# Designed miniproteins, single chains, continued (2): the designs that were tried, part 94

Each design is a single chain, and the fold is of that chain. pLDDT is the mean over its residues in the fold that is shown.

## One batch from the design tools (miniprotein)

Design m7262
Fold by ESMFold2-Fast:
Structure m7262 (fold): chain A 85 residues (1-85)
Amino acid sequence: SAVEKLEEFGRKVVESLKDPRVQEIVREATERIIEVVKNGGSVSDITSVVTAASIRAMSELSPEQTKEALAALKKIQDLAIKLLE
């Protein structure tokens, strides 16, 4: 299922991150993206989740950690959007 693919991919992406704060932000965003997909949400709903997580990353993390978080969020966003097609 789309949900199972997102859960597995999201877990692997989060596990690839070294900073626990980056892991937390990406994990929480991934869980929210999965809920959007479960509830029949749109591409704009997914983009809204990623935008909120990106703003959080920029406010709480260093520039280097923010770059890592944004890269991870983009990978999960790209897969989620592909699975809605």
Scores: mean pLDDT 88

Design m7263
Fold by ESMFold2-Fast:
Order: structure tokens, then sequence, then C-alpha cells
Structure m7263 (fold): chain A 67 residues (1-67)
């Protein structure tokens, strides 16, 4: 969905990483520092909560549509 893609872009902007880097991290292809992983997880959780989405929705979208 275009809305979920927009949320992924917001996560990218908030954490200072590219959408491709976020995708690689969420797919387990890349391992960031513990501090960056915690920040990414917090921002994703916050965006999902604000948008009324189930937890894991952004990660699922990234795995299925941004591969």
Amino acid sequence: DQTILSLVQEVSEEVGLSVSTISDILRGKSKPSPEKLELISRVIQQKEEEAGLKHGTIQKYVREHLM
C-alpha cells in the first residue's frame, strides 16, 4: 500500500538511513549497531501506533514489496 510506503520513508528520514538500508536491516541482511537497531524499532513502533496499524505491518510490507 502507498500509505505503508510513506511510513517506511518517514522511518528512513527519522533514523537518517536510506529506505534500502532499512529494508536490508528488517530483512536481516544487514546488522546495524545496537543503538541504531533500537532507534529503528522505536520509530517503526511509533509510526505503526500513530497510524493504527498492527505491529509488524511495516516489516511485512518491506519484506514483500521493497525487496
Scores: mean pLDDT 76

Design m7264
Fold by ESMFold2-Fast:
Structure m7264 (fold): chain A 95 residues (1-95)
Amino acid sequence: SLKETLEELIKRVEEIIERLRELAENGFDQAELEAIAAELDALFEKLKQIVPEDQMPKIQQLFLEIQRLIRERDYEGAAKKLEELLELLKELLEE
C-alpha cells in the first residue's frame, strides 16, 4: 500500500540522516559517500513513483540542495535538508 511504502521510505530517510551525521562527526569517507549517494538515487526513484505531482517540485528541490551540500562536505546541512524531506513524507502519510 502507499502507507506501507511511505513508512519504508521514512525509515530509509532516517537511516541516511544518521549516516550523514556520522560523516559530519568523523570526517570524509569516500566509500560511505558513494553508498549514501546510491541510496539517495534509489530513494528519489521510489519517490517519483508514489508522490503526487504537485509535491514533486518541493522534493526535487530538496534533493538538489542535499546533493549540493554533500558536494560541499556540509553533511550536517544535508542531514537537516533530509529532515525537511522527512516532514513532507510524514505529512503525506497523514493524507
Scores: mean pLDDT 85

Design m7265
Fold by ESMFold2-Fast:
Structure m7265 (fold): chain A 99 residues (1-99)
Amino acid sequence: MKWDEAETAAFLDPATRDRYLEATMYLMSGAVHKTFADRALEKGDYETALEHLEKAVEAYGKAAEIAASSDHPGMQKLAEIAEAKKREAEERKKEVEEK
């Protein structure tokens, strides 16, 4: 089965589907800010990189919080992904702050 189809099948109740949509939107927001931070780092723009990393941490944190509010396997997986991305962004921010 396709992962997106199995994931959709896991979120049949409206409340879980709404939380999934909201968590996914925050996860995408975090990914966008992470990408802008990476581009800023490539140019040596540490100030812009730190700003976007901070926004990525905030967005991934919100995604993890929302996803963790549900016991559905797909939501728990999304929470784990969001927490891992948040931790990665926090570690990257720390590395940039030390330069």
Scores: mean pLDDT 79

Design m7266
Fold by ESMFold2-Fast:
Structure m7266 (fold): chain A 103 residues (1-103)
Amino acid sequence: EPTPRQRFSAAYLEAVDFARENNIDLRVFDIVARLVAKELGLPYPYEGRGTDEKLLAHERIIREALKFMKENLELLQRVRDEDLPALEAAESLEEFVELLKSV
């Protein structure tokens, strides 16, 4: 059975592979992960030594971020380098989606 670290690593690799295969900038993925963490009431990024509880929480953040990317794929594929500063200013997933629609 996979450890919490192995589950987190697998989720992260799946999300990164999805982003790369669909031409989504990894900086966009990072923004989505931060906004998902905020919505779930979890601190992100996790720095330093993680406990199993922190790894499980982080896995959840990454899996929810991947789900969001799949549901908003066409909008995320339109993001240009020049759009990133405005997108980084988003404080919620709802605000982020509205900014994506304005690109």
Scores: mean pLDDT 80

Design m7267
Fold by ESMFold2-Fast:
Structure m7267 (fold): chain A 96 residues (1-96)
Amino acid sequence: SMEAAWEKGEQKLVDAGILSEEEARELRRAVQEINERVLAGDEEVIKEMEKMGEAFDAGDAEKLRKLSEEAREKGMFELSIVAETVAKIIEKKKKE
């Protein structure tokens, strides 16, 4: 099921020490809401997701944190959660 797939992905982030169990549950909800808006053709959400993808490909954790702050200021809290989580993933990889 989709729920089981999300639980496995989130558990990997918890096991890696990137997220707490509570943060992983919040991330699952945030990603679900973003996916629903993207499928509905929400151009603003799509643009912000593209910017986050570009920053991720560049390995730019600082840019992702800035995108998280900008999303929060716009009331797009789900995008803020995702951007902050991706920044944490990049930071952990750089320490390896």
Scores: mean pLDDT 77

Design m7268
Fold by ESMFold2-Fast:
Parts: sequence; structure tokens; C-alpha cells
Structure m7268 (fold): chain A 71 residues (1-71)
Amino acid sequence: MRARIAELLAALSSPDVETQREAIAQLKGLAPQMTPEEALEAVTALLQTKSRHPELAAAVDEAIAAIQAAL
């Protein structure tokens, strides 16, 4: 699981917005499998993505809510 989360966090830094959107959706789906440390890293990266790409804000907010609910 750690390797997959690391891959998705790297995908959030992609110049392709669709790649970022897919990574956000997959992080949301992996929320129940995250450790507290992985959840903190994911939420931090998602907030940075939201700041850089306001068009992704709704998807980011849903992913963060799912991660927080799974903790």
C-alpha cells in the first residue's frame, strides 16, 4: 500500500490535470487502508493541489473528507 500511495502523491505533481484528477479519486478510494502518517501526507499533498488547481477543489475536498472519516 505505501508504494501505491507514493505513486499517487507523485501523480498529483503531474502537469496533466486528468492524471491529477485520477490520482485524487484513487487516494479517496484508498482512504480506509491509510495509516495516520500516510493520511497526513495525502491530505497535505491534496491541499497543495487544491491551491494550485482550483478546478480540482471539489474532488480534493471529497478525498480529504473520505481520508478524515477513515481515521
Scores: mean pLDDT 81

Design m7269
Fold by ESMFold2-Fast:
Structure m7269 (fold): chain A 81 residues (1-81)
Amino acid sequence: MSPEEAIERALELVEKAKKSKNPSDQAAYSTAAALILVGLEVETELPDEVRELLNKAISAASQGKFDEAIELLRKALELVR
């Protein structure tokens, strides 16, 4: 999976978390997104700015701040395109 594909997939999962009515569904989608992003950081050499945005997005999503996580992931996408 390319960095662009991984971030796009994580973004889709965070958007699903935001749209979910159940806290358990929100947690499941945000956890899946976090696992994709952590996997990307471990497997791929990324610029420090991109890593910082991904880590902030993971933190925001874990706190239920889905809009903040979405904005951070969109910024990361623009840097890897």
Scores: mean pLDDT 85

Design m7270
Fold by ESMFold2-Fast:
Structure m7270 (fold): chain A 72 residues (1-72)
Amino acid sequence: MIEKLVERVRKLIEELSKHDPEAAEELRRELEEAVKAYEEAGDDKKKQREAVLRLVAVAIRAVGAQIDVELA
């Protein structure tokens, strides 16, 4: 179930774009690459796992960027 994770990350990136549009665009590109990797994985569980880990990494970076904005 990646749809909810992708939706949450997209919302974080959208919020970030109000404060740091360049960082938001970079994260959006990386999110799209991770989603594409997941779609291309098909039923390959190893590739699906790798793509999900990439999605989680983007989510962690998006949260970190939001914390930086809040502290600034």
Scores: mean pLDDT 80

Design m7271
Fold by ESMFold2-Fast:
Structure m7271 (fold): chain A 71 residues (1-71)
Amino acid sequence: SLAQQLQQQLQKKTQEVLSKIKDPELQQRVQRITGEALDAIDDHADDEQKSQQILQQAIEELKKIEEEAKK
């Protein structure tokens, strides 16, 4: 299903981001954002536009945390 494909994309991105972060607090924030987004994608599995928006927002938040980890 589309929802499963989006969840797989998010999980792959999460693994990439976590591999670059050593700070336990930032790792916890990444895991929280990922979990919330995975649940939201599942809740909106029948809404392709909403599910894609949730994925995009989660990826952007993960990128911000990755940038914060570099400072």
Scores: mean pLDDT 86

Design m7272
Fold by ESMFold2-Fast:
Structure m7272 (fold): chain A 87 residues (1-87)
Amino acid sequence: SKERELEIKAANLWTAAGIVQAAGDLAIEMGDKEEVLNAAKTLRGLADEFEELSKQARELGNTELAEWMEQAAKRARDYADELEKKA
């Protein structure tokens, strides 16, 4: 179903965001400012993807999934902001 496909896409984005967050944190520890900024940019792109999937979830009437993805997008953007401040 379209809802199942959307759930899988959301899970994959959530996993990707976690990996990028960890990579950004490691780049801070290593003093690699370019990689910190690359991680922040990637997280902003993932946040945009969460927002698009959230719209699709709302169109399907799945408000709970939509709200979860909106929160995931916000967290990804907040993390990107923090990475950029520490770069």
Scores: mean pLDDT 91

Design m7273
Fold by ESMFold2-Fast:
Structure m7273 (fold): chain A 87 residues (1-87)
Amino acid sequence: MEERARELIRRAGELITEGHKALEEGDYDKAIELSEEGVRLGREAFRIAKEGGPELYTLGSAAGVLASGGEAEKMLAERKKEKKEKE
């Protein structure tokens, strides 16, 4: 349980970081895909941590923050993509 949640958190963080880099480089499609996958893994880790009880609360908090960050990154990438296509 804990090892699985930690691995999902690690992978979610990597995907969100790669998505941010893609966003800064103007690759909005890649940023959207990476952020969406990062959110998915972060939410899965949060679900596992929540069911694991009080000792996993810190992992649950970390997973929730990553999922929220990924959602914000995806929204920003989608908005920038729309502006780029409009220009």
Scores: mean pLDDT 82

Design m7274
Fold by ESMFold2-Fast:
Structure m7274 (fold): chain A 70 residues (1-70)
Amino acid sequence: LAELLKQLADAIEKGDSEAVTKLFGQIYSIDPQVAKQLLQKIQEATKDAKSLEEAQKKAAEAAREMAEEL
């Protein structure tokens, strides 16, 4: 699970939409609660982002933080 979250963070940083969708689906199928918490964390982290680039960086950081907490 932590490894998938790290891969998701890398995909978000690269803007790889296809990889993001696939990895999130895998996380959701393994642990839906972790997937829901990840979405909440990303939404909170990106709330005040001024650009897509800033939003991507903050979203990737949120995914990495969650991987470290597991």
Scores: mean pLDDT 78

Design m7275
Fold by ESMFold2-Fast:
Structure m7275 (fold): chain A 94 residues (1-94)
Amino acid sequence: SLSDAEIDRKVKELIINNEEEIKKELKLSDETFEKIKKIILSEDAELFLSLSDEEKEELKRLLKYIHEKLKLDIPFEKFLEIMAEMLNAPEILD
């Protein structure tokens, strides 16, 4: 099984290497994508807390897309727990 740190690394790599595909498939604006990217890559919990409810839903939608693309052998709810810990943002679970 992958460690939590290996999962976090793979998430960040997928975002960096697939930016245009992600934006196209999820129909994200450049502004929304750049905010989400900054939160995940910089582990910016304060920026996460400043997101609108709509932007938080887009972040969760991106995390679900990443979970599916990485074909992780863990349920999405467990993946969210790992991401909440790595971002120091337990509010992701709400």
Scores: mean pLDDT 82

Design m7276
Fold by ESMFold2-Fast:
Structure m7276 (fold): chain A 93 residues (1-93)
Amino acid sequence: MTSAELVAALRARYEAGASEAELVREVLAFLGVTDEALVARLAAAIEAGDWEAAAAVEEELRSPAALQRHAEFLAKETGKEAEIQAQLDALLA
């Protein structure tokens, strides 16, 4: 899935009535963030309306160093280093 395909899919789901938490989970899955604890922390903050906590988790996830470390870890487990790096580069472009 390309970034453009993800954006189109997210728009279609939003128009179909998907929640913001569901859309955020899709974005995190696209980035290769399968850490259920981080996803749960962000979803819980959004559901509670705690935007300060949500912003802190998003900042942690959007940090280039944190994203790079996560991508390296995931690539080591899946063997898809080049694919994951290309997805990260596309997102940060």
Scores: mean pLDDT 62

Design m7277
Fold by ESMFold2-Fast:
Structure m7277 (fold): chain A 59 residues (1-59)
Amino acid sequence: SSLLQELDLIEQELSKPELSDDRRIYLSEQVGVLRIKAVVLQEDDETLDRLDALEQRLK
């Protein structure tokens, strides 16, 4: 799904050695939007766990 592709792209961005504060804020906002979409689309627990992990890493 498009949501899983967006998760993969965010995870790749977080694997980079340095992230600016502006970039972290942007990615955090994107994860929030994907969280809402995942709930609306009734995505599986594995997808929700991936979102939770990304939210923790971006705090």
Scores: mean pLDDT 81

Design m7278
Fold by ESMFold2-Fast:
Structure m7278 (fold): chain A 87 residues (1-87)
Amino acid sequence: MNEEIVKKLKEASTGTPEQAKEALDLAAKQKNISDEVKEAITELVRNHLPTAPELVAEGVEKVIKNSGVSPETARLLKEARDRAAAA
């Protein structure tokens, strides 16, 4: 199960914003996500933050409600919120 989620997150990191949202929603349904899933989320957030900051902020906030995220992802969430507010 974790391998499938990691694969989907990695594929979505270079995909469309809609694919990124679907992958983040899938991760948000998991409790106690693995470090590998957290790393895949960080990469996806980095890739989609410049073009879809509002979508990134919403998706990551859903993950945080059910699981922790890396400190890097928490920093990127703040940046995504700041960019969404400016847009």
Scores: mean pLDDT 76

Design m7279
Fold by ESMFold2-Fast:
Structure m7279 (fold): chain A 115 residues (1-115)
Amino acid sequence: NKAQAAKLQQLFKEADKDGNGTLSVDELVDLLKKLFPKSLAGKDLKGLAEVFINEFDKDGDGTISFTEFVTGLQDFLVNSGDDSAAKLDPNSLEDAAILVQRLLKAAGEDTSILV
């Protein structure tokens, strides 16, 4: 869990190419390609990233923070029937890793990316 949390934080930092602590549309596309290469193959990732940022960007700056990103994943899991995901805290790095791992499993992705 702690190792998965550290790996998730590292993946976010690697996608954050300008080092400002948030992801632009293009940086979010790069993160989504790393996390969901199988389930998002052939999808409009740029359009998906734009919709995601517009929905969860609470400060309206056109970028998404790590916490906003994880909150969006939590919302998706809850709406997909994982009611227990609502009990996890997106501000907790360990809970963020659990949310991402659950979504990767639900999407049929390789969860070893977080190890």
Scores: mean pLDDT 76

Design m7280
Fold by ESMFold2-Fast:
Structure m7280 (fold): chain A 93 residues (1-93)
Amino acid sequence: SNEKKEEEALKKALELVGKAQQLFAEGKYDEAFDYVKKAVETLLSLEKPSKRSLELAQQLIDDSRKLAEKLNDQERLEELKKLEERLKEKEEK
């Protein structure tokens, strides 16, 4: 069912977010951003993500954008813009 697929995706995304948070605490920003990207992509891989999954993906993008802006990381900001475009496409379905 869609509910089971979403539960598995949310669980996986939260595991990836936990790894990212640990890496951010260690100052390993590049690796941490990679885990955040994987978490967002996991949620966006759902054919019909729920409002909860879309809201989590948006929160992850927004929080990552604030950090990337603080670090003046233009490459990460561009990657996050592409993820936000994919998120908007999922919201319109």
Scores: mean pLDDT 85

Design m7281
Fold by ESMFold2-Fast:
Structure m7281 (fold): chain A 89 residues (1-89)
Amino acid sequence: DKKKEVLKKVMELIAQAEAAKILEKEGKTGDTPENVEEAKKIVEELFEKYKKFLENNSLKETEEYLIKKMKELGVPESVIEQYKEAIEK
């Protein structure tokens, strides 16, 4: 299912963006080895959470959940529109 593949790619991007925002909020800024390792762990945990949501919900419900998450993370509407188009094609 092509749509599931697109959703997983979106999940990876959201996980990376959310991890970066979490580290910034904690004052853990910069590309230190410790910050990179912590970011990787957060990304892996968030990606697993999003995959579990997809397993327990419809593709449409997952799409709506991820769009809401992107808006919470401050992703521009133009970028969200591009992802919606990619998922729906």
Scores: mean pLDDT 77

Design m7282
Fold by ESMFold2-Fast:
Structure m7282 (fold): chain A 80 residues (1-80)
Amino acid sequence: SLMEKAEELVKEIEALMKDLKEGKITKEEFITKFSELMDKLNEIIEQAEDEEEKLKLAKMAQEARLKAIDTLDAYIKEQE
């Protein structure tokens, strides 16, 4: 389902956040890969024909975006 595809992309975003926190990737690599995963999430949202499903998928994407921003902010503060 589109929801299952979105959940897998959210897991990939969460793995990317963990990799940044553990110093396994650079900030620049995180931003690039995160943008690519968000583009894929937006493609899934566009595929939804039902407006209710589209809104639920959009909420998942927005929650993932906010968590990624919080992770990047925390990373920057730890590097100061």
Scores: mean pLDDT 86

Design m7283
Fold by ESMFold2-Fast:
Structure m7283 (fold): chain A 69 residues (1-69)
Amino acid sequence: GAAEAIALLDEAMAAIRAGDYEAAERHLVRLYLRGYLTPEEASEIGRLIRAGDHEGAIALLEERKARLE
């Protein structure tokens, strides 16, 4: 549900901010497998993390969180 999606989005953003990109990727996979992110959204956020665009990755996660409310 929305509460689980919000918690996973918050955990993904916290992992990115902490520099724990392995944890961030695990949270993205969980969000994708549970249907909270589309394949395209999960792929783009993962690409931004690997490219070092952490601000861009966080911005997309924040936008997704806003759409759940």
Scores: mean pLDDT 87

Design m7284
Fold by ESMFold2-Fast:
Structure m7284 (fold): chain A 64 residues (1-64)
Amino acid sequence: DFDKEEEKRLKLAEKKAETEFTEEELKDMEDVFNKRLKSVKEITDSIKKLEELLEKIKEAYKKS
């Protein structure tokens, strides 16, 4: 095949076929993925709050 798009479509079709045969396993993997994604967002929010706190500390220090 000359078209990379056709190769992508073929891989996508194979992926969908596997989904039908391994529906239970794929559901478990998707659940784990979603839990990890939520954890990453919580960590990112915590980091941003710490960065804001650090900026406030630096401002207070410079005003002293």
Scores: mean pLDDT 71

Design m7285
Fold by ESMFold2-Fast:
Structure m7285 (fold): chain A 82 residues (1-82)
Amino acid sequence: MDKIRKEVAERVEDAVGKELADYIRNATLDELLSELNSIDISTATKEQKLRRNALLAAYYALLGDYKTAESAIESAKQTAAE
């Protein structure tokens, strides 16, 4: 878990920023899920959409679903480029 958590956090830092990456480095799975559930997609800002994709990537990577995690990181990069 620690190695995967570091790798995901580094990718989030590059795509979105340091504060969210630092949160991911220390957050439990329950904390990540709670933060994900706090974001209303219908009213989400660009920053909230970036945050949601980064949190999804961390959550699924820690569960071992690397394909879903990779897809979420790519979505975050695309949103950041807009």
Scores: mean pLDDT 79

Design m7286
Fold by ESMFold2-Fast:
Structure m7286 (fold): chain A 60 residues (1-60)
Amino acid sequence: VLLRALRDLPAKSEDEISIKKGDIVEILKEVDDDTLEVKVNGKVGLVDRLELRRNTEVIK
């Protein structure tokens, strides 16, 4: 499933990935209840699950 970012999501920790408005986000796996591992523009990192759900749209 591919998501499109609807706004900028800056990284809040060293393990998190920065996402910009219009970026295509691929969910790779669930790390824990609050954290997903995602791929954006060839980079892999962590993102908050709730922030991602609120600030993205499903495109595929």
Scores: mean pLDDT 81

Design m7287
Fold by ESMFold2-Fast:
Structure m7287 (fold): chain A 90 residues (1-90)
Amino acid sequence: ARAAELRAQLEAYRAALAAHRDAAIARLEAHIEEHREQILAFLDRLLAEGGLTEEEREALKAAIEAGDAAGFLDLVEQATLRLAEELIAR
């Protein structure tokens, strides 16, 4: 049954993507620890240039201060989607 084989392949692919996400989060955590001040300065520049809202910048800063790399990544994804929606609405 081809449908069962495709389902098994999709499950394996999802597991591989989850592992890649976990590895990316671990690398991001190390990067945040090493470059905290530079990342905060970058967020301040994005706010000044209109790339972030004040609420997004404060949330991202809080995630960095908490060492929450997964939360930081999720907030970046949310801000990117908002910017994409603004672009589409034009």
Scores: mean pLDDT 76

Design m7288
Fold by ESMFold2-Fast:
Structure m7288 (fold): chain A 86 residues (1-86)
Amino acid sequence: MDEEIKRALESMKALIEKNGGKIKLVLSEYTTDFEEIVIEEKEIEVKTEEELKEATKEFLLVTAKYYKSLGYEEIAKKHEELAEKI
């Protein structure tokens, strides 16, 4: 198993357990004045290992979408490739 995939899954599992089996994924951007602009919100309930993998994929894809919106296509692609491996 890729160490980055393993760390992503372990971090997501810990976050989900701490929040009672669910997480809220928020993609936001900060303006030059440090004001938060919410781009995307998703709430995910996780009760199985398969749902944990799906939540981790969604997190990575949302992160990729964020970098892509900033013009960082190479970083976005790395996150998309990591999500594909899960």
Scores: mean pLDDT 71

Design m7289
Fold by ESMFold2-Fast:
Structure m7289 (fold): chain A 73 residues (1-73)
Amino acid sequence: DEKVRKAAIYEIAREIMRKEGKTTYQGLIDSFNKAKKADEKVIKEAEKKVEEEKSDTTIESLAEQADILEKRG
């Protein structure tokens, strides 16, 4: 499901941002671009975690945030 994949990538981006100590919106965009290039295994594990731990409404919200970041580069 594309929404689950986008939500997973957004969650990976937020985790990268936390680990690297980034606090700005530009830091989130940079982390999102790194998350999109993450190993397929990491993305697939994040997709499973998002499906199991997040509600459908949360997944849709996260996917929408991912789309916004994608448009910003």
Scores: mean pLDDT 80

Design m7290
Fold by ESMFold2-Fast:
Structure m7290 (fold): chain A 81 residues (1-81)
Amino acid sequence: ALAAALLALAAGRLAIRVAKDPTLAAAGAILGIGAIILAEMGRDASGEALGGGEAALKAAVDGGDAAGAALAAAAIALALA
């Protein structure tokens, strides 16, 4: 929950600070999605949270979205730290 809130705040600040650049606004949206994933993981038991993260990673890889896969991996790493 805290890590998800920090990610959401980072996404919001990035979007506000660089609203002049559409690409950076899109990056903020992607970070927001990562925060939602992390919030869902934070609600689960540790084992279930890791399982959910694996499913999210596979879905991103299957979609051919390298950025999404990297974001999911980062969210998992942050949840474990």
Scores: mean pLDDT 53

Design m7291
Fold by ESMFold2-Fast:
Structure m7291 (fold): chain A 70 residues (1-70)
Amino acid sequence: SQDYINASQQFQNISQNSTSRDQAIDQMEQVVNDYPSTDMTVNRDVLSNISLQNIRIGAQNWSQRLQQMS
């Protein structure tokens, strides 16, 4: 669906362009809020305890999954 495609593109953008953990987490929460049909959730407490690099990798993985579901 278009929601899955749009959410995937937003997560790809987060994985490539986020410069801080807080920025990445805020953007991931916004994507989940904008595309509730994807049934995705973001746990800020969990993400705040991992590196920015690992958050970016997580965002890239979600982008790929959403592309396969679209």
Scores: mean pLDDT 83

Design m7292
Fold by ESMFold2-Fast:
Structure m7292 (fold): chain A 62 residues (1-62)
Amino acid sequence: DRARYERRIAHYEAILATGDEEAREKARVFLAAAYLALGREDEAARLMSTLPGLDSLTPLLP
């Protein structure tokens, strides 16, 4: 499945280059997951550290 993750990485890198901030944040999450799946922990950690915070998700609050 390495080739599938490589294709996903290319896809999300394109989004990082051309997408808006919301699309780029989502692309970083998926890209970090792909790096982890490939054993590229340092790249995944670096990418995650650039995210503004996953705790900023829209909560299901009244």
Scores: mean pLDDT 68

Design m7293
Fold by ESMFold2-Fast:
Structure m7293 (fold): chain A 82 residues (1-82)
Amino acid sequence: MKTWIIRVKIDTTEEDAGPTIEELKKILEEHGLKVLSISTYQFGSFTYVTIEVEGTEEQARAAAKAILGLPGVVGAYVEEKK
C-alpha cells in the first residue's frame, strides 16, 4: 500500500481550540488508515499537524474531508509520500 501525508491546519483562536491529536487519529483509523507518525508545529494562532498514513488514496482523501469539517480546522491536504 502507498504512504500518504495529510497536513492539517487548525485555528487555535476559536473558543473551541479545534480537534485534539487523538481525535484526528481516531478519524484516520475509522477510515481504514494506519497512522505511521504524527508531528505538530505551532506558528502564531495556528497549529500545523503533519500525519503520515498508510492506505488507499480514497481512504486518505475521505479522512481529510472529514477532518476539514471539524470546528477549528481551516485546511486539510493530502499528498503522496515519495
Scores: mean pLDDT 81

Design m7294
Fold by ESMFold2-Fast:
Structure m7294 (fold): chain A 83 residues (1-83)
Amino acid sequence: LEEALKKLIEEAKEELKKLAKEEKLEVYDSSGRVLARADGSEKQVEEFIKLGEERIEELVKGALEKYKAAPAEEQERFKAFLE
């Protein structure tokens, strides 16, 4: 599972960089507030990528903790989703 999560993190980071270059991504917090936006500025794109990478790592860590606490059926479903 941790190997699958590491692969997911790497793929998500690459996709984030790709989408940031296309100026199509925004990052929101749990209240809907914009944390970072790719608006064509190189500095904003760099800060957006950094915040996105940090957020991806936080989300994956949280998902792993929830996964370990989940029932066996949910754990198997989560594994299948990551394949």
Scores: mean pLDDT 64

Design m7295
Fold by ESMFold2-Fast:
Structure m7295 (fold): chain A 68 residues (1-68)
Amino acid sequence: LRARLEELAPVADPDVVAEARLLLNNIDKLQQLLSQSTDPQIKAQYQFLLQSSLDSLRALVAAMEAAA
């Protein structure tokens, strides 16, 4: 996803690229929180949020590909 976003960024809508980069930053933070968490229940919550953020990022990348 990150590599594909960077490939598409020069030809995509700047507002969509900015939203995708914000999601990517949130994904990085969630991955860091997940790595620091030892509680299985908290880890499950962070995994769920990561999945949701990744799905949103995939949708934005797909929209950029369709527009390019």
Scores: mean pLDDT 80

Design m7296
Fold by ESMFold2-Fast:
Structure m7296 (fold): chain A 87 residues (1-87)
Amino acid sequence: SAVEEGKRKFEENIELVLEKLPPLLTEELTLLGIDPSKYTLIEQVELAIKLVEEAIEELRRRGADQAEIDRGEAMREFLKWLLKQLE
């Protein structure tokens, strides 16, 4: 699946992912009105997982296209994988 292929590519480039992704995650959380200075990186990832899960439920409730739901699920699985790398 696209999710499994994405995970494999991130695992092969783990050092680059860990270097570049935390600044991008911090920026996105700030755009959502969340103050990143109040959260550790692990807590920011946990919060991002919760927000993505809530967004997926809302997309399902609104009858969004399966492709949009699949993108949300892929992001959720990626963030869960990332959380395991940080723990």
Scores: mean pLDDT 71

